Designed miniproteins, single chains, continued (4). Designs and how they scored, part 30

Each design is a single chain, and the fold is of that chain. pLDDT is the mean over its residues in the fold that is shown.

## One batch from the design tools (miniprotein)

Design m13013
Fold by ESMFold2-Fast:
Structure m13013 (fold): chain A 142 residues (1-142)
Amino acid sequence: DTARTVRMARAVERGADGIVKAFQRAVDVGAKTGLVEALLELARMAEAIGLRDAARFAREKAEEAERSTVEEAAKLLKEAMDYFLGAVSDQDRLVGKAVSILRIGLSVAADLIVAGNLKEGLEAAREAQRRAREAAREVVAR
């Protein structure tokens, strides 16, 4: 379904923007706040594409992250992103490639946040967004 693929690709582009805003919150407010908000943005992205189980999983991981250390919150974000990637890839392989690009870059960004490199973590999240946006737009252009 081309219309569904286009809706999913656009939801990934919007969700990536939301996640970058969460990483900005990590810089402005604190690392754990940013990681929790990134999990909530991942849940909103999953909802937008109709992946209810992935959305619920990301929200559950956000609740766990609120009670966790920064290191554990970053691990929970990576677990939620891996689950989301699997769910998207099962629905659409091309959109799954865009999510894979986002997942790889956000894993680097989360590790930088854990290391206390908040500004570098935000820059890594912005780069992940740029690459994922490019991949998502290529899916829509086909």
Scores: mean pLDDT 90

Design m13014
Fold by ESMFold2-Fast:
Structure m13014 (fold): chain A 69 residues (1-69)
Amino acid sequence: GVDYAAFRVRVAPEDFPLVERIAAEHGGRAFRLSPTEVLVLVPVENAEALRKALDDAGFEYEFLGVLPP
């Protein structure tokens, strides 16, 4: 298995497709938790690149931890 890094991303509802695309570009997935919150899971080796992409896009996010394989 692969360890996954989990992030909670705060979004406007219309920005969900952008967050989903960023997650997919980093080998991960995005899951809507609420109209303004998205859970993003990416392989742990891609976590830093994901952080940079979220920062570049202007999203606020919280690192939730690493999921075991």
Scores: mean pLDDT 86

Design m13015
Fold by ESMFold2-Fast:
Structure m13015 (fold): chain A 73 residues (1-73)
Amino acid sequence: MTPVLSEEMLELFRKMEEEVKEAMAVMFEKNASDEKIKEFLAIVQDIVRGMIENPEQAEELYAELLKKLEEYK
């Protein structure tokens, strides 16, 4: 049986999880509002959904997420 996620997709998700955790830690350190945190999480969820629905664009979407995360650090 083939896994739902490819090894490459799983690796991207692992990297993304670490980057998101780091960005969240920085936002908490900067006393970000609950509203800003919710906005950030919505962006992350939209990108993750896009990666799952369009695996061929996953690497491009991951790069886009990294650029957005830098703006929150």
Scores: mean pLDDT 77

Design m13016
Fold by ESMFold2-Fast:
Structure m13016 (fold): chain A 130 residues (1-130)
Amino acid sequence: SAPAPLRVLIVDDNMEAIERLRAMIAASPLAPELEVEGAPNGTEALLLLEREEFDVVFVDEEMPGMSGFELIEYIRKHHPRTYIVVVTASRDPEVIEKAYKLGADDVLLKPVSAAQLEAALRAALARRRA
């Protein structure tokens, strides 16, 4: 009788970073309401996004090949309801400003806290419900 789970996509070229975010999400009170998938690059993320709808996407800003910024532009154009979270090690204001200008809903600085992840997941849940 529960509503369909919130679909989460994590995009990062570092598989350990994907597994760390998965573990933090699994430890969250929201975990029973979530389904999490990972993509090791922007191209694999595009293939998943063409087949499936995701409620929230966590995108690493720096990836080889297709950049996180190129992926954000694609998501905002083709999936306007998806909640976009950029995850970056950069503290450069120009990088943060570019992420928001391209359509990111939130920007999280590495290392990401459990509280920041939960807040982003709750915001995505609120957007899907609306």
Scores: mean pLDDT 85

Design m13017
Fold by ESMFold2-Fast:
Structure m13017 (fold): chain A 78 residues (1-78)
Amino acid sequence: MKLIEEIEKLQREGFQATLAGDDEKAKEYAEKLLRLLGASEEEIEATFNGDDSAVREKVEEALKLMEPYREALRAARE
C-alpha cells in the first residue's frame, strides 16, 4: 500500500514539525501531502487561503482508499 505508506510518513513528519513549533516545515509537509493526493498548485494555494473545497474532494477519495487499511488497524489494535 504505497500511497498509504507515503501519506503516513508525511503526516508523521508534519506532526513532528508542528510539535517543534516549526510552522514553515509543517506547511511544507502539508503541501507535499496535498500534491501526493493529486492537488494542483492552484488548489493548494486556495486551501491555504481558506478555500479547501477542491482539496476536500481529493482527501475524501484518499480516505475511502484507506478505509480497509484503517479497519484492519483498528481490529488489530482491539
Scores: mean pLDDT 66

Design m13018
Fold by ESMFold2-Fast:
Structure m13018 (fold): chain A 95 residues (1-95)
Amino acid sequence: DGEREDELLKEIVKLKDNKNPEDQKKREEYEKELTESISSLLVLSTMLSLYRNGKMSKEEALEEARKILKRLLEKGEISEEAAEKVLEELEKALA
């Protein structure tokens, strides 16, 4: 949901100039959540677009999504829970 990404961005900007350690940790948490949400959305949107345009089968889209999500997990850009959610949403959308 784009509303959540917009909310996270506003909170990050709000905390930008705050130097206390608690607010810096909160900003880092929001930045991580925002990066994870954007990465999840891009994988889902790209795989659905390629499938709908006849560029990939359902099986190919799911396999490519798994490969991309694995790379994002290795980089720390997405959590295991978020990766599982993307695959579940993609599987339902392809059904």
Scores: mean pLDDT 78

Design m13019
Fold by ESMFold2-Fast:
Structure m13019 (fold): chain A 57 residues (1-57)
Amino acid sequence: MEERLKEVANRIREAVRRGETDFGQEVADDVFELNKLGIGGDELHKAVDEGLKAREE
């Protein structure tokens, strides 16, 4: 995973582990930076999904 996508996944993972259900604000800046780099779509969705897997831990 690209370093920035890994950062997004980690932020979501941390938010989920804290019991947060609304993590959009936590990753808003990361999403903005990734969009500047032309990264989005499936790549961003995969990073979000990886972070959300913390719910199953």
Scores: mean pLDDT 66

Design m13020
Fold by ESMFold2-Fast:
Structure m13020 (fold): chain A 62 residues (1-62)
Amino acid sequence: SKADKIRELTIRTFAEISDIIGESLEEGQKEGLSFSEALERAKPKVDELHEKYKKELEEIEK
């Protein structure tokens, strides 16, 4: 169903975002960045995934 596809897409997208954040926090720590600075560096990639998510969501809802 459309609902199942949306659920799967949502879970997958948040898992990918979580991985990006985790990687950015690890790399930021190695560079001596604060937690907030590391999160800001992750933001462009997170925003790209969010925009991809919105487009795929819209296609499923058609």
Scores: mean pLDDT 85

Design m13021
Fold by ESMFold2-Fast:
Structure m13021 (fold): chain A 66 residues (1-66)
Amino acid sequence: LSPIQQQIQQLRSEMAQLSEQINDLLAVVDDPSASEEQKEEARKQIEQLNKQLQDLSAQIQQLRAS
């Protein structure tokens, strides 16, 4: 694999880890036993993780354009 392909693979792995964290937080949001405070905090963290995913996606696009 070229260095660029290796970097893209690493970034994809990071995106997979963030997606797993988002799924865990979505389980909190959908949990009827969770407090509204816990759900609100989970929603805020999901927003931050989605921003990180967008940043990683942009990095992949930049590497592919290089």
Scores: mean pLDDT 85

Design m13022
Fold by ESMFold2-Fast:
Structure m13022 (fold): chain A 74 residues (1-74)
Amino acid sequence: MAERRLRVAEEEAERLVKEGKITREQGEQAIRAARELVERDPSLTDEQVKLAVRLAAKGLSLEEIEALVRIAAE
């Protein structure tokens, strides 16, 4: 279910903030982007959701994140 994957996104963002790799604001933006991707494709794996959070935190667009997440599934 999408709810479980959204929880994975929240946990990954909090981990990155705690490790000092991103700001809390970047983490919140990353969670929003990951939520949008999960709503569009509920078949995304936990690993793909975590990657989406990291890419969104770096400022990539949703279109770029979607493309890279699909490649990373290989």
Scores: mean pLDDT 78

Design m13023
Fold by ESMFold2-Fast:
Structure m13023 (fold): chain A 87 residues (1-87)
Amino acid sequence: MPKLRLTIGISSIDLPPEEARAFAEEVGRLVERAIRELRPDLEVEVSVADAETSIEAEGMSLEEAREIVARAVEAAREELEALAERA
């Protein structure tokens, strides 16, 4: 089964570390849900790290994985914007 790993990095988030992690975990949940709705055939893993955001793909091209993430972010856009305004 194709696999997509998304690491949401907190290094670029201008919040205290605990708040940055909580924010990134919520972003991760929204994006993971959107990926699963768009591509139920994928094994998807979303994690948070004190690093930059990165994408890893197995059984598919990195280009395809990036397109899936971009579509998932667009699908969750309203919820992500509401989350950012609360942070």
Scores: mean pLDDT 80

Design m13024
Fold by ESMFold2-Fast:
Structure m13024 (fold): chain A 67 residues (1-67)
Amino acid sequence: MSAEEVRELALEAARLALEGKDREAMLTAIRLGRVASDEQVREAAEEAARELGRPDVGEAIVTLARL
């Protein structure tokens, strides 16, 4: 999976979480964790958190991706 696709999945998970679509956000984050390494997940989640100005969302994505 490309770095761009990893970033898009992290952004999608963050966006879904902010919209209150918790189940879809969780499933998207789990998919991210299955196709990317822990390092790639962390970097993509940190970038998504920076773009959205929400550090809490980045931490949530990393946690869910580890499920």
Scores: mean pLDDT 81

Design m13025
Fold by ESMFold2-Fast:
Structure m13025 (fold): chain A 113 residues (1-113)
Amino acid sequence: MDELVEEAIRTLREAGREEAADVLKKANYEPLILTLALQIAAERGDAERERRFVAWLEANKDAVKATIERVRPLLPPELQAALDEMIARGDYLTALRAATVYLLEHGLLKELG
């Protein structure tokens, strides 16, 4: 496993998101792990972790795209349309962040395991 993915998993566990970390790791949703860890780092003002997590996501665009398509069936049609507009602009990180927030707020992370 990538060392930065392991750091992202630690970030989730430190924030009490241990169940989400375990489910997403088992199901090979590494971009989703990084996106959740990015959100936590940003909320905590950890600019160094935030920068490194963004860099990983930008370096792994194909994995980000594949993850968006894997979670797409769990998203409502109006959110899927919004993601398509973001993707058309090349804004894959914003698209994955929007999908991740929806899954977290609606308790859908368990459906990924």
Scores: mean pLDDT 83

Design m13026
Fold by ESMFold2-Fast:
Structure m13026 (fold): chain A 82 residues (1-82)
Amino acid sequence: SEEKEVQEMIDRFEQALKELEEYAKTIKDEEKREKILEILEKARKGLEEAKKLLEEGKYEEAKKKLQEMTGEALEGLKEVFP
């Protein structure tokens, strides 16, 4: 079902954010760490929006939001680690 698909996407995204947060704690460069934490904060806000869309039954909008947030996070990380 679309609901299950979106829930699985949310679960994977949450796990990725947890792993990125733990990774950020290992970074000695303060500027790079700050940039990653900034990316994490934006991604968490997008995740909460996607969860609300899922609760409202707006599965396509939730998927699009998760895809957009993933793309933005990856683009931001490329600038930190070129």
Scores: mean pLDDT 86

Design m13027
Fold by ESMFold2-Fast:
Structure m13027 (fold): chain A 100 residues (1-100)
Amino acid sequence: MTTNMTSMFTSMMNSNPSVSITMGNMMNNVFTNMGGTSITNITNNPSLTPTVKNSMITSINNSVVGFGNMVSYFRDHPNPTPRVAANMQRIFQNIMNGIS
């Protein structure tokens, strides 16, 4: 499933720079919103210790920042070289596999 999603994402990115930027922004917004909701739920959970909350929030924030950096790269480099596109596809696949 994740492999097919990654292939579709890469194909979409390579077909049109405007589409790749739009897709990157949509995915960043989805990931940021998911992270924000998770942080709110973690912060408001009275059963979690401050140490556990901080660890979980830090992990989510690092993931959001990493994805934001990728989206910024797509915006600035709408036609990446085949090598760069392949590397981004692998990074995206690894992220999706880690979440799954």
Scores: mean pLDDT 60

Design m13028
Fold by ESMFold2-Fast:
Structure m13028 (fold): chain A 89 residues (1-89)
Amino acid sequence: SAELAALRARAEELEAELRALPAEAREAAELAAGVELARALGDEEAAAELQARLDALLAASADPAAARRGAELGRELVRLAREGVALEA
């Protein structure tokens, strides 16, 4: 479907952007994605633990802009993945 193709194209764009960022930004993306998924599952304790790790990483980052962008990309990729699952159902 055109809608699934558009989601896939957007996810590929965001994944390519994330791969171009430093490793720390990819770690921020993983933590941010984990927070989003934990909240979606109602696991507030896991979400809080992952958010604390993300906040610590962002505070200690040598490149805060890249790390913040990584977190943003991680959250958006989870949102697109969840939307894709809903469209395939």
Scores: mean pLDDT 87

Design m13029
Fold by ESMFold2-Fast:
Structure m13029 (fold): chain A 79 residues (1-79)
Amino acid sequence: SMKEKLLEKIDKIKEEALELIKEGKLEEALEYLEEELGKIYEEAEKNIEDEEELKEILEKINDAYAEVLKEVAEQKKKE
C-alpha cells in the first residue's frame, strides 16, 4: 500500500541521516532529513485520504526527527 511504502521510506531516510551523524556530518544529516521527510510529508498530505493512515505516517515522521535530533545533541556533547 502507499502507507507501507511511505513508512519504509521514512525508516530509510532516518537510517541515512543517522549514518551521516556517525560520520560527523551533522549539518548534512539535518538538511537531508528536512528535505527528504518534507517530501514524504507533502506526498502523504496529497495522496493519503484515510485520516488514520495519514496520522500514522505523520507520527513516524515526528519520531524520526526526534531520534535524529537526539543523536545530533549527543554528538555535540563531544565538542
Scores: mean pLDDT 84

Design m13030
Fold by ESMFold2-Fast:
Structure m13030 (fold): chain A 64 residues (1-64)
Amino acid sequence: MELKVGDEVRLVGGAAIAAEAELGLGEGTRAVVKEIVDENYVRVEFLETGEEGIVHKSDLEKIE
């Protein structure tokens, strides 16, 4: 899945578990891509909290 700045995404898999432990966010938490860090990672803003985090691309699903 190719992600771009401004894409809406949701947390899936391992990132959802990690985010729930640290931020109280679970699977399906919505975010917006703010920066493409590298081939594997993006910086997102979580819409539920306004917090930002770096997340692996495989742990995100693009929302239409």
Scores: mean pLDDT 70

Design m13031
Fold by ESMFold2-Fast:
Structure m13031 (fold): chain A 92 residues (1-92)
Amino acid sequence: NSELFSNLKKFLEIQQVPEEQIAEILETAEKVYEVLKPKHNEITLNAALLRAFTRIPYWKIYEILGPEAESIPISHIEKLTQEVLEVAEKLS
């Protein structure tokens, strides 16, 4: 999923996260994505990963992922964001 990881990198760079930390975050995000992708809808998982690792607001996530993402309840994205962070912690 090159588009997801490209967007993660872009927003981390905009937030002035150090290059070494960006590389580490992207490696962790890729591992989390591989673990969770069989269990979850692609758009919901992309939204959760963007939210977990970049902390960008929901309106920006909707701009990136399109109107299908806007139809997903925020509670579902938040629940999956917590699962993403828990998996990331175990992989670190």
Scores: mean pLDDT 86

Design m13032
Fold by ESMFold2-Fast:
Structure m13032 (fold): chain A 65 residues (1-65)
Amino acid sequence: QATVTFQNTQGHTSADVEAVLSKIYGVKIVSADQTKVVVELPPLVTPEGVENALAEIGVNAKVVQ
């Protein structure tokens, strides 16, 4: 599992982040709150790939496995 910790959301909600993550094939959301989302990443999806997808909508987050 990986933890996505929000550093700066630029006004986006956790639901907006979940919507971005759900569009990535094979990513499963385990839990979400106002400060972090816990996800299961498939073998070909990297933490950096998730960070980049969130950066596309202006969300700065740290992803740690």
Scores: mean pLDDT 78

Design m13033
Fold by ESMFold2-Fast:
Order: structure tokens, then sequence, then C-alpha cells
Structure m13033 (fold): chain A 55 residues (1-55)
């Protein structure tokens, strides 16, 4: 259960960093921003799958 908490905290931190990057326009271009968004969605899905397997 500690691993799940750590994974959730890391996911939240990554989402917050991504949101700040988008707001400040710090991504190199729209393509890089889209790639980062897709990577975050994949990470969130991975955490959800790990939660299902741990349940």
Amino acid sequence: SMERRVAMEKARAAVEIHEEMVKKGNYLDDKVQAEATKKLLERVREIEREAEEAA
C-alpha cells in the first residue's frame, strides 16, 4: 500500500508540473506538449492497472 501512495503522489506532482508548463508556455512546441500529455495519460492508466492488480 505504501508503493501505491508513492505512485499516486508522483502522478499528482507530474500533473501539477505539466499544468504549470502549459500555463507558462514552457513546452518547445505544441507537438512536445501533446507528447507530454500522452505520456502522463499512459502513466495514469498504468497506476490504475497496478491498483486493480493489487486489489
Scores: mean pLDDT 72

Design m13034
Fold by ESMFold2-Fast:
Structure m13034 (fold): chain A 95 residues (1-95)
Amino acid sequence: SSREAKQEVIDAVRSLIERGVLTPELIVSLIEQYADQLSPEDLLETLKEIIGLLHKAGFSKEKIRELVDEVAERLGLTPEQVKELYEHIDRLVAS
């Protein structure tokens, strides 16, 4: 299911962060492996949860935005989807 695919991606990203080896390429590869199982809404929710994990791990706003830009380009996200992700970053960083 889309929910199970989302959870598997999040668990994998959490593991990569804990190991200090997370890259945009690995995020894209994980999402692409589950792309046929992820709804557009669950894709955005997955990316928002990844953003939350990066913020909690101490990534700067600038680094999170760079990662979102690279993932968005590789996955073909719309400007509206990118804006929603940027607004999510801004909410997390606003103390």
Scores: mean pLDDT 82

Design m13035
Fold by ESMFold2-Fast:
Structure m13035 (fold): chain A 100 residues (1-100)
Amino acid sequence: DELAEDLALLAEKENQIRYDALLAGIEYGLELAKKLGADESIIEFLEYLKKALETLDEEYLKKAKEYAEKALKEHHEEAVKILKEAGAYAKALLEAQLAA
């Protein structure tokens, strides 16, 4: 029915807003990592995660996971700090866009 189609279109718009916020958060985290001179494993993790999200290619997701495991094992405190800041930025954008 028309209501089901309207609800599906609203869900699609919300998913796009969530996707855009997540991508912006990853980009902010990558900028922050480069500005702080973070370890290459953290930078590569965020770059491959961004590529995986933009392309939906599982090979980029696999590479992102490999660098994430290295970053969390060898540079845990720095990786967690950057990811928390990226997540906070994504959340702020999501809340602002959903409130509009």
Scores: mean pLDDT 82

Design m13036
Fold by ESMFold2-Fast:
Structure m13036 (fold): chain A 65 residues (1-65)
Amino acid sequence: SLEEKIEELKKRYEQDKADLQTQVAEMLKRYAETDPEKAAELVAQYQRALDFLDEKYKAEIEKLS
């Protein structure tokens, strides 16, 4: 059903966000003390990636309307 498709998309979105958060956290752990400039770049990349992910899932949900 439409509702099931929306719930599956929401589940994928949550998982993709969690995966992205985990990846960034691990990279920051490696760079924060040794390369703060790289750490700052990673945070900026993470924010852009989250925005892209949000737009992607919003568009997919709208297609189902």
Scores: mean pLDDT 82

Design m13037
Fold by ESMFold2-Fast:
Structure m13037 (fold): chain A 86 residues (1-86)
Amino acid sequence: GDKILEEMAKRIALELARRLPERTDLLQELGRRIGEIMDDPSLSALEKAERIREVVEEMARKYNLPEEVVERLMEIAEEGIRRLKE
């Protein structure tokens, strides 16, 4: 579970940094929120992955992210969650 969660978080952060490098405030807020989720000892790997997906959805809405970017971030999150459920 841990490796899948770490790879999911890394891929989300890297994809955003690659596509929107100038959106520093977005990248900082996302990194902080994902870090808080990853560091929460009360959450399972699956619960952390689901929380990260919620953060991505909230950030997409708040910052009006391009549809293409949102689609890729959600694909990464859904793949991670699917693998953690199996």
Scores: mean pLDDT 84

Design m13038
Fold by ESMFold2-Fast:
Structure m13038 (fold): chain A 99 residues (1-99)
Amino acid sequence: MVEPLSEEEVEEVRKTLEEISKEVGESEELLERDLRIIDLAVEKDPAAARAIKLLLQTKKAIKEGKLEEARELLSKITPEEQEAYDRIVAEVEEEEAAE
């Protein structure tokens, strides 16, 4: 299993998400969903939290024009971590769909 993210790493992930969200013009509703995905992943599944960290680092690298670094970061996401991330996303989407 993957080690859980430190509190410092969690804060960095949240800040990176907020920065990316502002640059792409994401709505407050979508940003709140993404922040909820991070919080749920950190609480329930360290593998999902690691996938989120790597995905956000990849997006940041792409924005900075570091395409080779972005490819390397993306390649570090294991199938297990991707599946964990997909489950957390689905759980948040199900919760939002429950009116």
Scores: mean pLDDT 76

Design m13039
Fold by ESMFold2-Fast:
Structure m13039 (fold): chain A 94 residues (1-94)
Amino acid sequence: SALAAHIAALVDAWDRELDHLASTESPEELVELTKERIRATARVLKTRLSPEETAEILEALREVARKHMEKYNIPEELKKELEEFMEEIIEEVR
């Protein structure tokens, strides 16, 4: 489907970007930049897709972010902060 293809493309782009940011940025900066990108992505998606489709894409991006936080041994406090931020963004899409 078009939505599934869009999710796959965004997941692939996020995988590459987060790997790059993790190699150049501190853990604090990585989390902050991830938050900024999720908020910007949500704003764009909300103008083009339904709330349900936007939430589905954001949930996929949340999983990508979670895997990278584990992969790069990000401190638990920062991981919790990012997870709470993402829950708020997904709820805002309602």
Scores: mean pLDDT 84

Design m13040
Fold by ESMFold2-Fast:
Structure m13040 (fold): chain A 120 residues (1-120)
Amino acid sequence: EKKKLMEEKLQIGEVKSFLAMIRSLIERALAREPSEATYADLAAFAIAVLRKIADTLSTYSDSPRLQAIADQLRAQADRVAALAKTSPKAAVDYLLRAIDEQIERLDKIIKEIDEEIKKL
């Protein structure tokens, strides 16, 4: 039981690190070249990466928490894809907010896992 909770916490921490890395990469790219082409490329990149993270979590975990996170990441990727068809800038603006909100959700889940571990 404790080992499973520690493994969930580790995987959630990894997802959080990947999201922070995506955010940093987007900010640096836009600082260098804030063009419509850059927004479109960043949206496409983020959609692919979010879907790959979600697929990995869904395939290799039986954890309801990790499945819920995978579903959230897929929904975010689908929203970015829909927005990018009409406004790549709006898609990236949404993506940055969605990443920040997701990181906050992951931090709350990590705290919940820590409290469950303390009860064991």
Scores: mean pLDDT 88

Design m13041
Fold by ESMFold2-Fast:
Order: sequence, then C-alpha cells, then structure tokens
Structure m13041 (fold): chain A 94 residues (1-94)
Amino acid sequence: EKLKEYVKSLTEQQFETRLAYFYIQIRKEKNTLPEEILSEEEKQALLEYVKKNFGDYFKEFVESLIEKLGYFTKLMAEAIKKLIDYFKVKVEKE
C-alpha cells in the first residue's frame, strides 16, 4: 500500500531516469550482446509482476515506455525488476 502511494508521487521523468540508470548498470555488469526480445508470454508475465508490486499506474507507465521503444528486451525486463526491488527496499527502510 505505501509502495503504491510512493510510486504515484513520482513523475514519469523520474521513473524513466531511474530505469535508464538500472538499464546501463545491467548492460555494463553483464557485457551483453545483442538485446534479445521477450516472447509475448514473457512480456505478459512481466507486466503482471509490475502490476502486483506497483499497481496499474506503473504497469501503464511501463506499457507506454515499451510502445515508445517499439519492443520489449530481456535487458529492459531485468532493469524493470531491479527498479521494483530498489523501490521496495527504499520504502521499507525506516
């Protein structure tokens, strides 16, 4: 509940900036060549994971971002998962 409220307080630009940061970090750590596209089933599973953790607002943001990019890559999926874990840890620290 607190996580969903926190996420709603963030601007779309703040989400994109943090997602880009994690995307760059994952790419550097894994030295990956080239980006593999997720299957439709993998894409749907990721969107449901996002919805469960952040609710519909973040799911809609992620869907919008993917439409802008025209594809959904495995690296982008890993970056989104790290972003979710980051916000969970940040909200639960008191």
Scores: mean pLDDT 69

Design m13042
Fold by ESMFold2-Fast:
Structure m13042 (fold): chain A 80 residues (1-80)
Amino acid sequence: SLLDVAEEALRGVIAAARHEGNEKTVEKARQALDEVRAAGGDPEVSIRALEEVLKTAKDEGNPIAARAAELALQRVRDAA
């Protein structure tokens, strides 16, 4: 399901952000996961939430989390 795709993608972003040690990106990705779950994997909500995570990862200088968020966005768009 689209929810499963978005959840798996966001869990990957959380893992990447945790590895890079950036608490703000981890928190933003966790918030995005909560939003996506509440929306049942709605593609517009999922895309917006992932775009915000990507912006945060870039602003915080987290290249691995940013790459994970870019790939997550592609997966969600392809699944929608």
Scores: mean pLDDT 83

Design m13043
Fold by ESMFold2-Fast:
Structure m13043 (fold): chain A 66 residues (1-66)
Amino acid sequence: MSQLEIEQLVSRVIAAGKAGDLETLRKILREAGVSEEDIDRVIEAFEQGNVKEAALLAAKALLEKS
């Protein structure tokens, strides 16, 4: 996975999270090959109101997959 692809996926995750669409967020990360455990951590960060941490966790999970 390229850095540009990761940036595009993180942007979509942030947009879904800001919209409160956690189902779309799960789908984006699952289709990118992120584990359910890592997806749950991203969602937990959004539930805590920490959008920046959620974005960082999503980026780290996508980088680890690369």
Scores: mean pLDDT 81

Design m13044
Fold by ESMFold2-Fast:
Structure m13044 (fold): chain A 97 residues (1-97)
Amino acid sequence: MEAEKRVEEFLKALKELAQKLGIDDDTFEKIVEAIREAARRLLEEGKPVTPQAFVDEAVREGEKLGVDPSLVREAVGAFLKIKGEVTREDLEALAKL
């Protein structure tokens, strides 16, 4: 329940960031997809996840979708500013997006 509320808070922050940066709906959906796939990949590895590892994986997944790496970094940065860390429960909630 807590991780799901955190993900909802994060999506709200991402929507506000997208409006501020003039990001269109298609690009926003691709950023969300990149973060979801990064979370799934990191869960599969079963290792403790550093903030930097989460950023790097999300950027790689975003590049596959044609998203600018700087936008993906800002999006993940917004999550990390809210929570400061990435727990397994956060990854499980993000993977369900």
Scores: mean pLDDT 77

Design m13045
Fold by ESMFold2-Fast:
Structure m13045 (fold): chain A 74 residues (1-74)
Amino acid sequence: LLEEARRLYQEAIDLLRKEGFTEDQARVAAGKALQLAEDGVSYEEIAKELGVSPETVKRVVELMRRARQLEGEA
């Protein structure tokens, strides 16, 4: 279960790295994307903030949210 959460986090990081982020930048960007989505910011607006596609933001947020669910047991 924790191994699955770790894989989902890594997939989110790898998606951002494909957009030109370093690993450290990708980790920060993934966390920021999740936080903005939790605050009700649209995927299109988050994409503008990060300089990536809205499709990438949606996938990253979905992966990050799923990983947190698996880690948080609920």
Scores: mean pLDDT 80

Design m13046
Fold by ESMFold2-Fast:
Structure m13046 (fold): chain A 80 residues (1-80)
Amino acid sequence: SLEELAERLIRAGESLIKSAEQNLKDKVSIEDLKATKKSLENNRDLLKAVDEKLPDQRIREMIARLEEMIKKVEEEIKKK
C-alpha cells in the first residue's frame, strides 16, 4: 500500500541521513559523497511523489531533513 511505502521510505531516509553524517565525518572520497547525494535525492523524490497522493507531515519533515543533508553533502563536494 501507499502508506506502507511511505513508512518504508521514511525509515530509509533516517538510515541514509545517518550514513551521510558518518561519511561526512569520515571524509570519504568525492565519488562516495556523490553516490551518497544521489541516494538522498532519490529517496527525497520518492517521498515527494508519495506526499502528492497522501499528504503527511511526517513525510514533509523527512523531505526537509533530506534536503538539508543533500545541501551539506554538496557543500563538502565543492570543498574538495
Scores: mean pLDDT 88

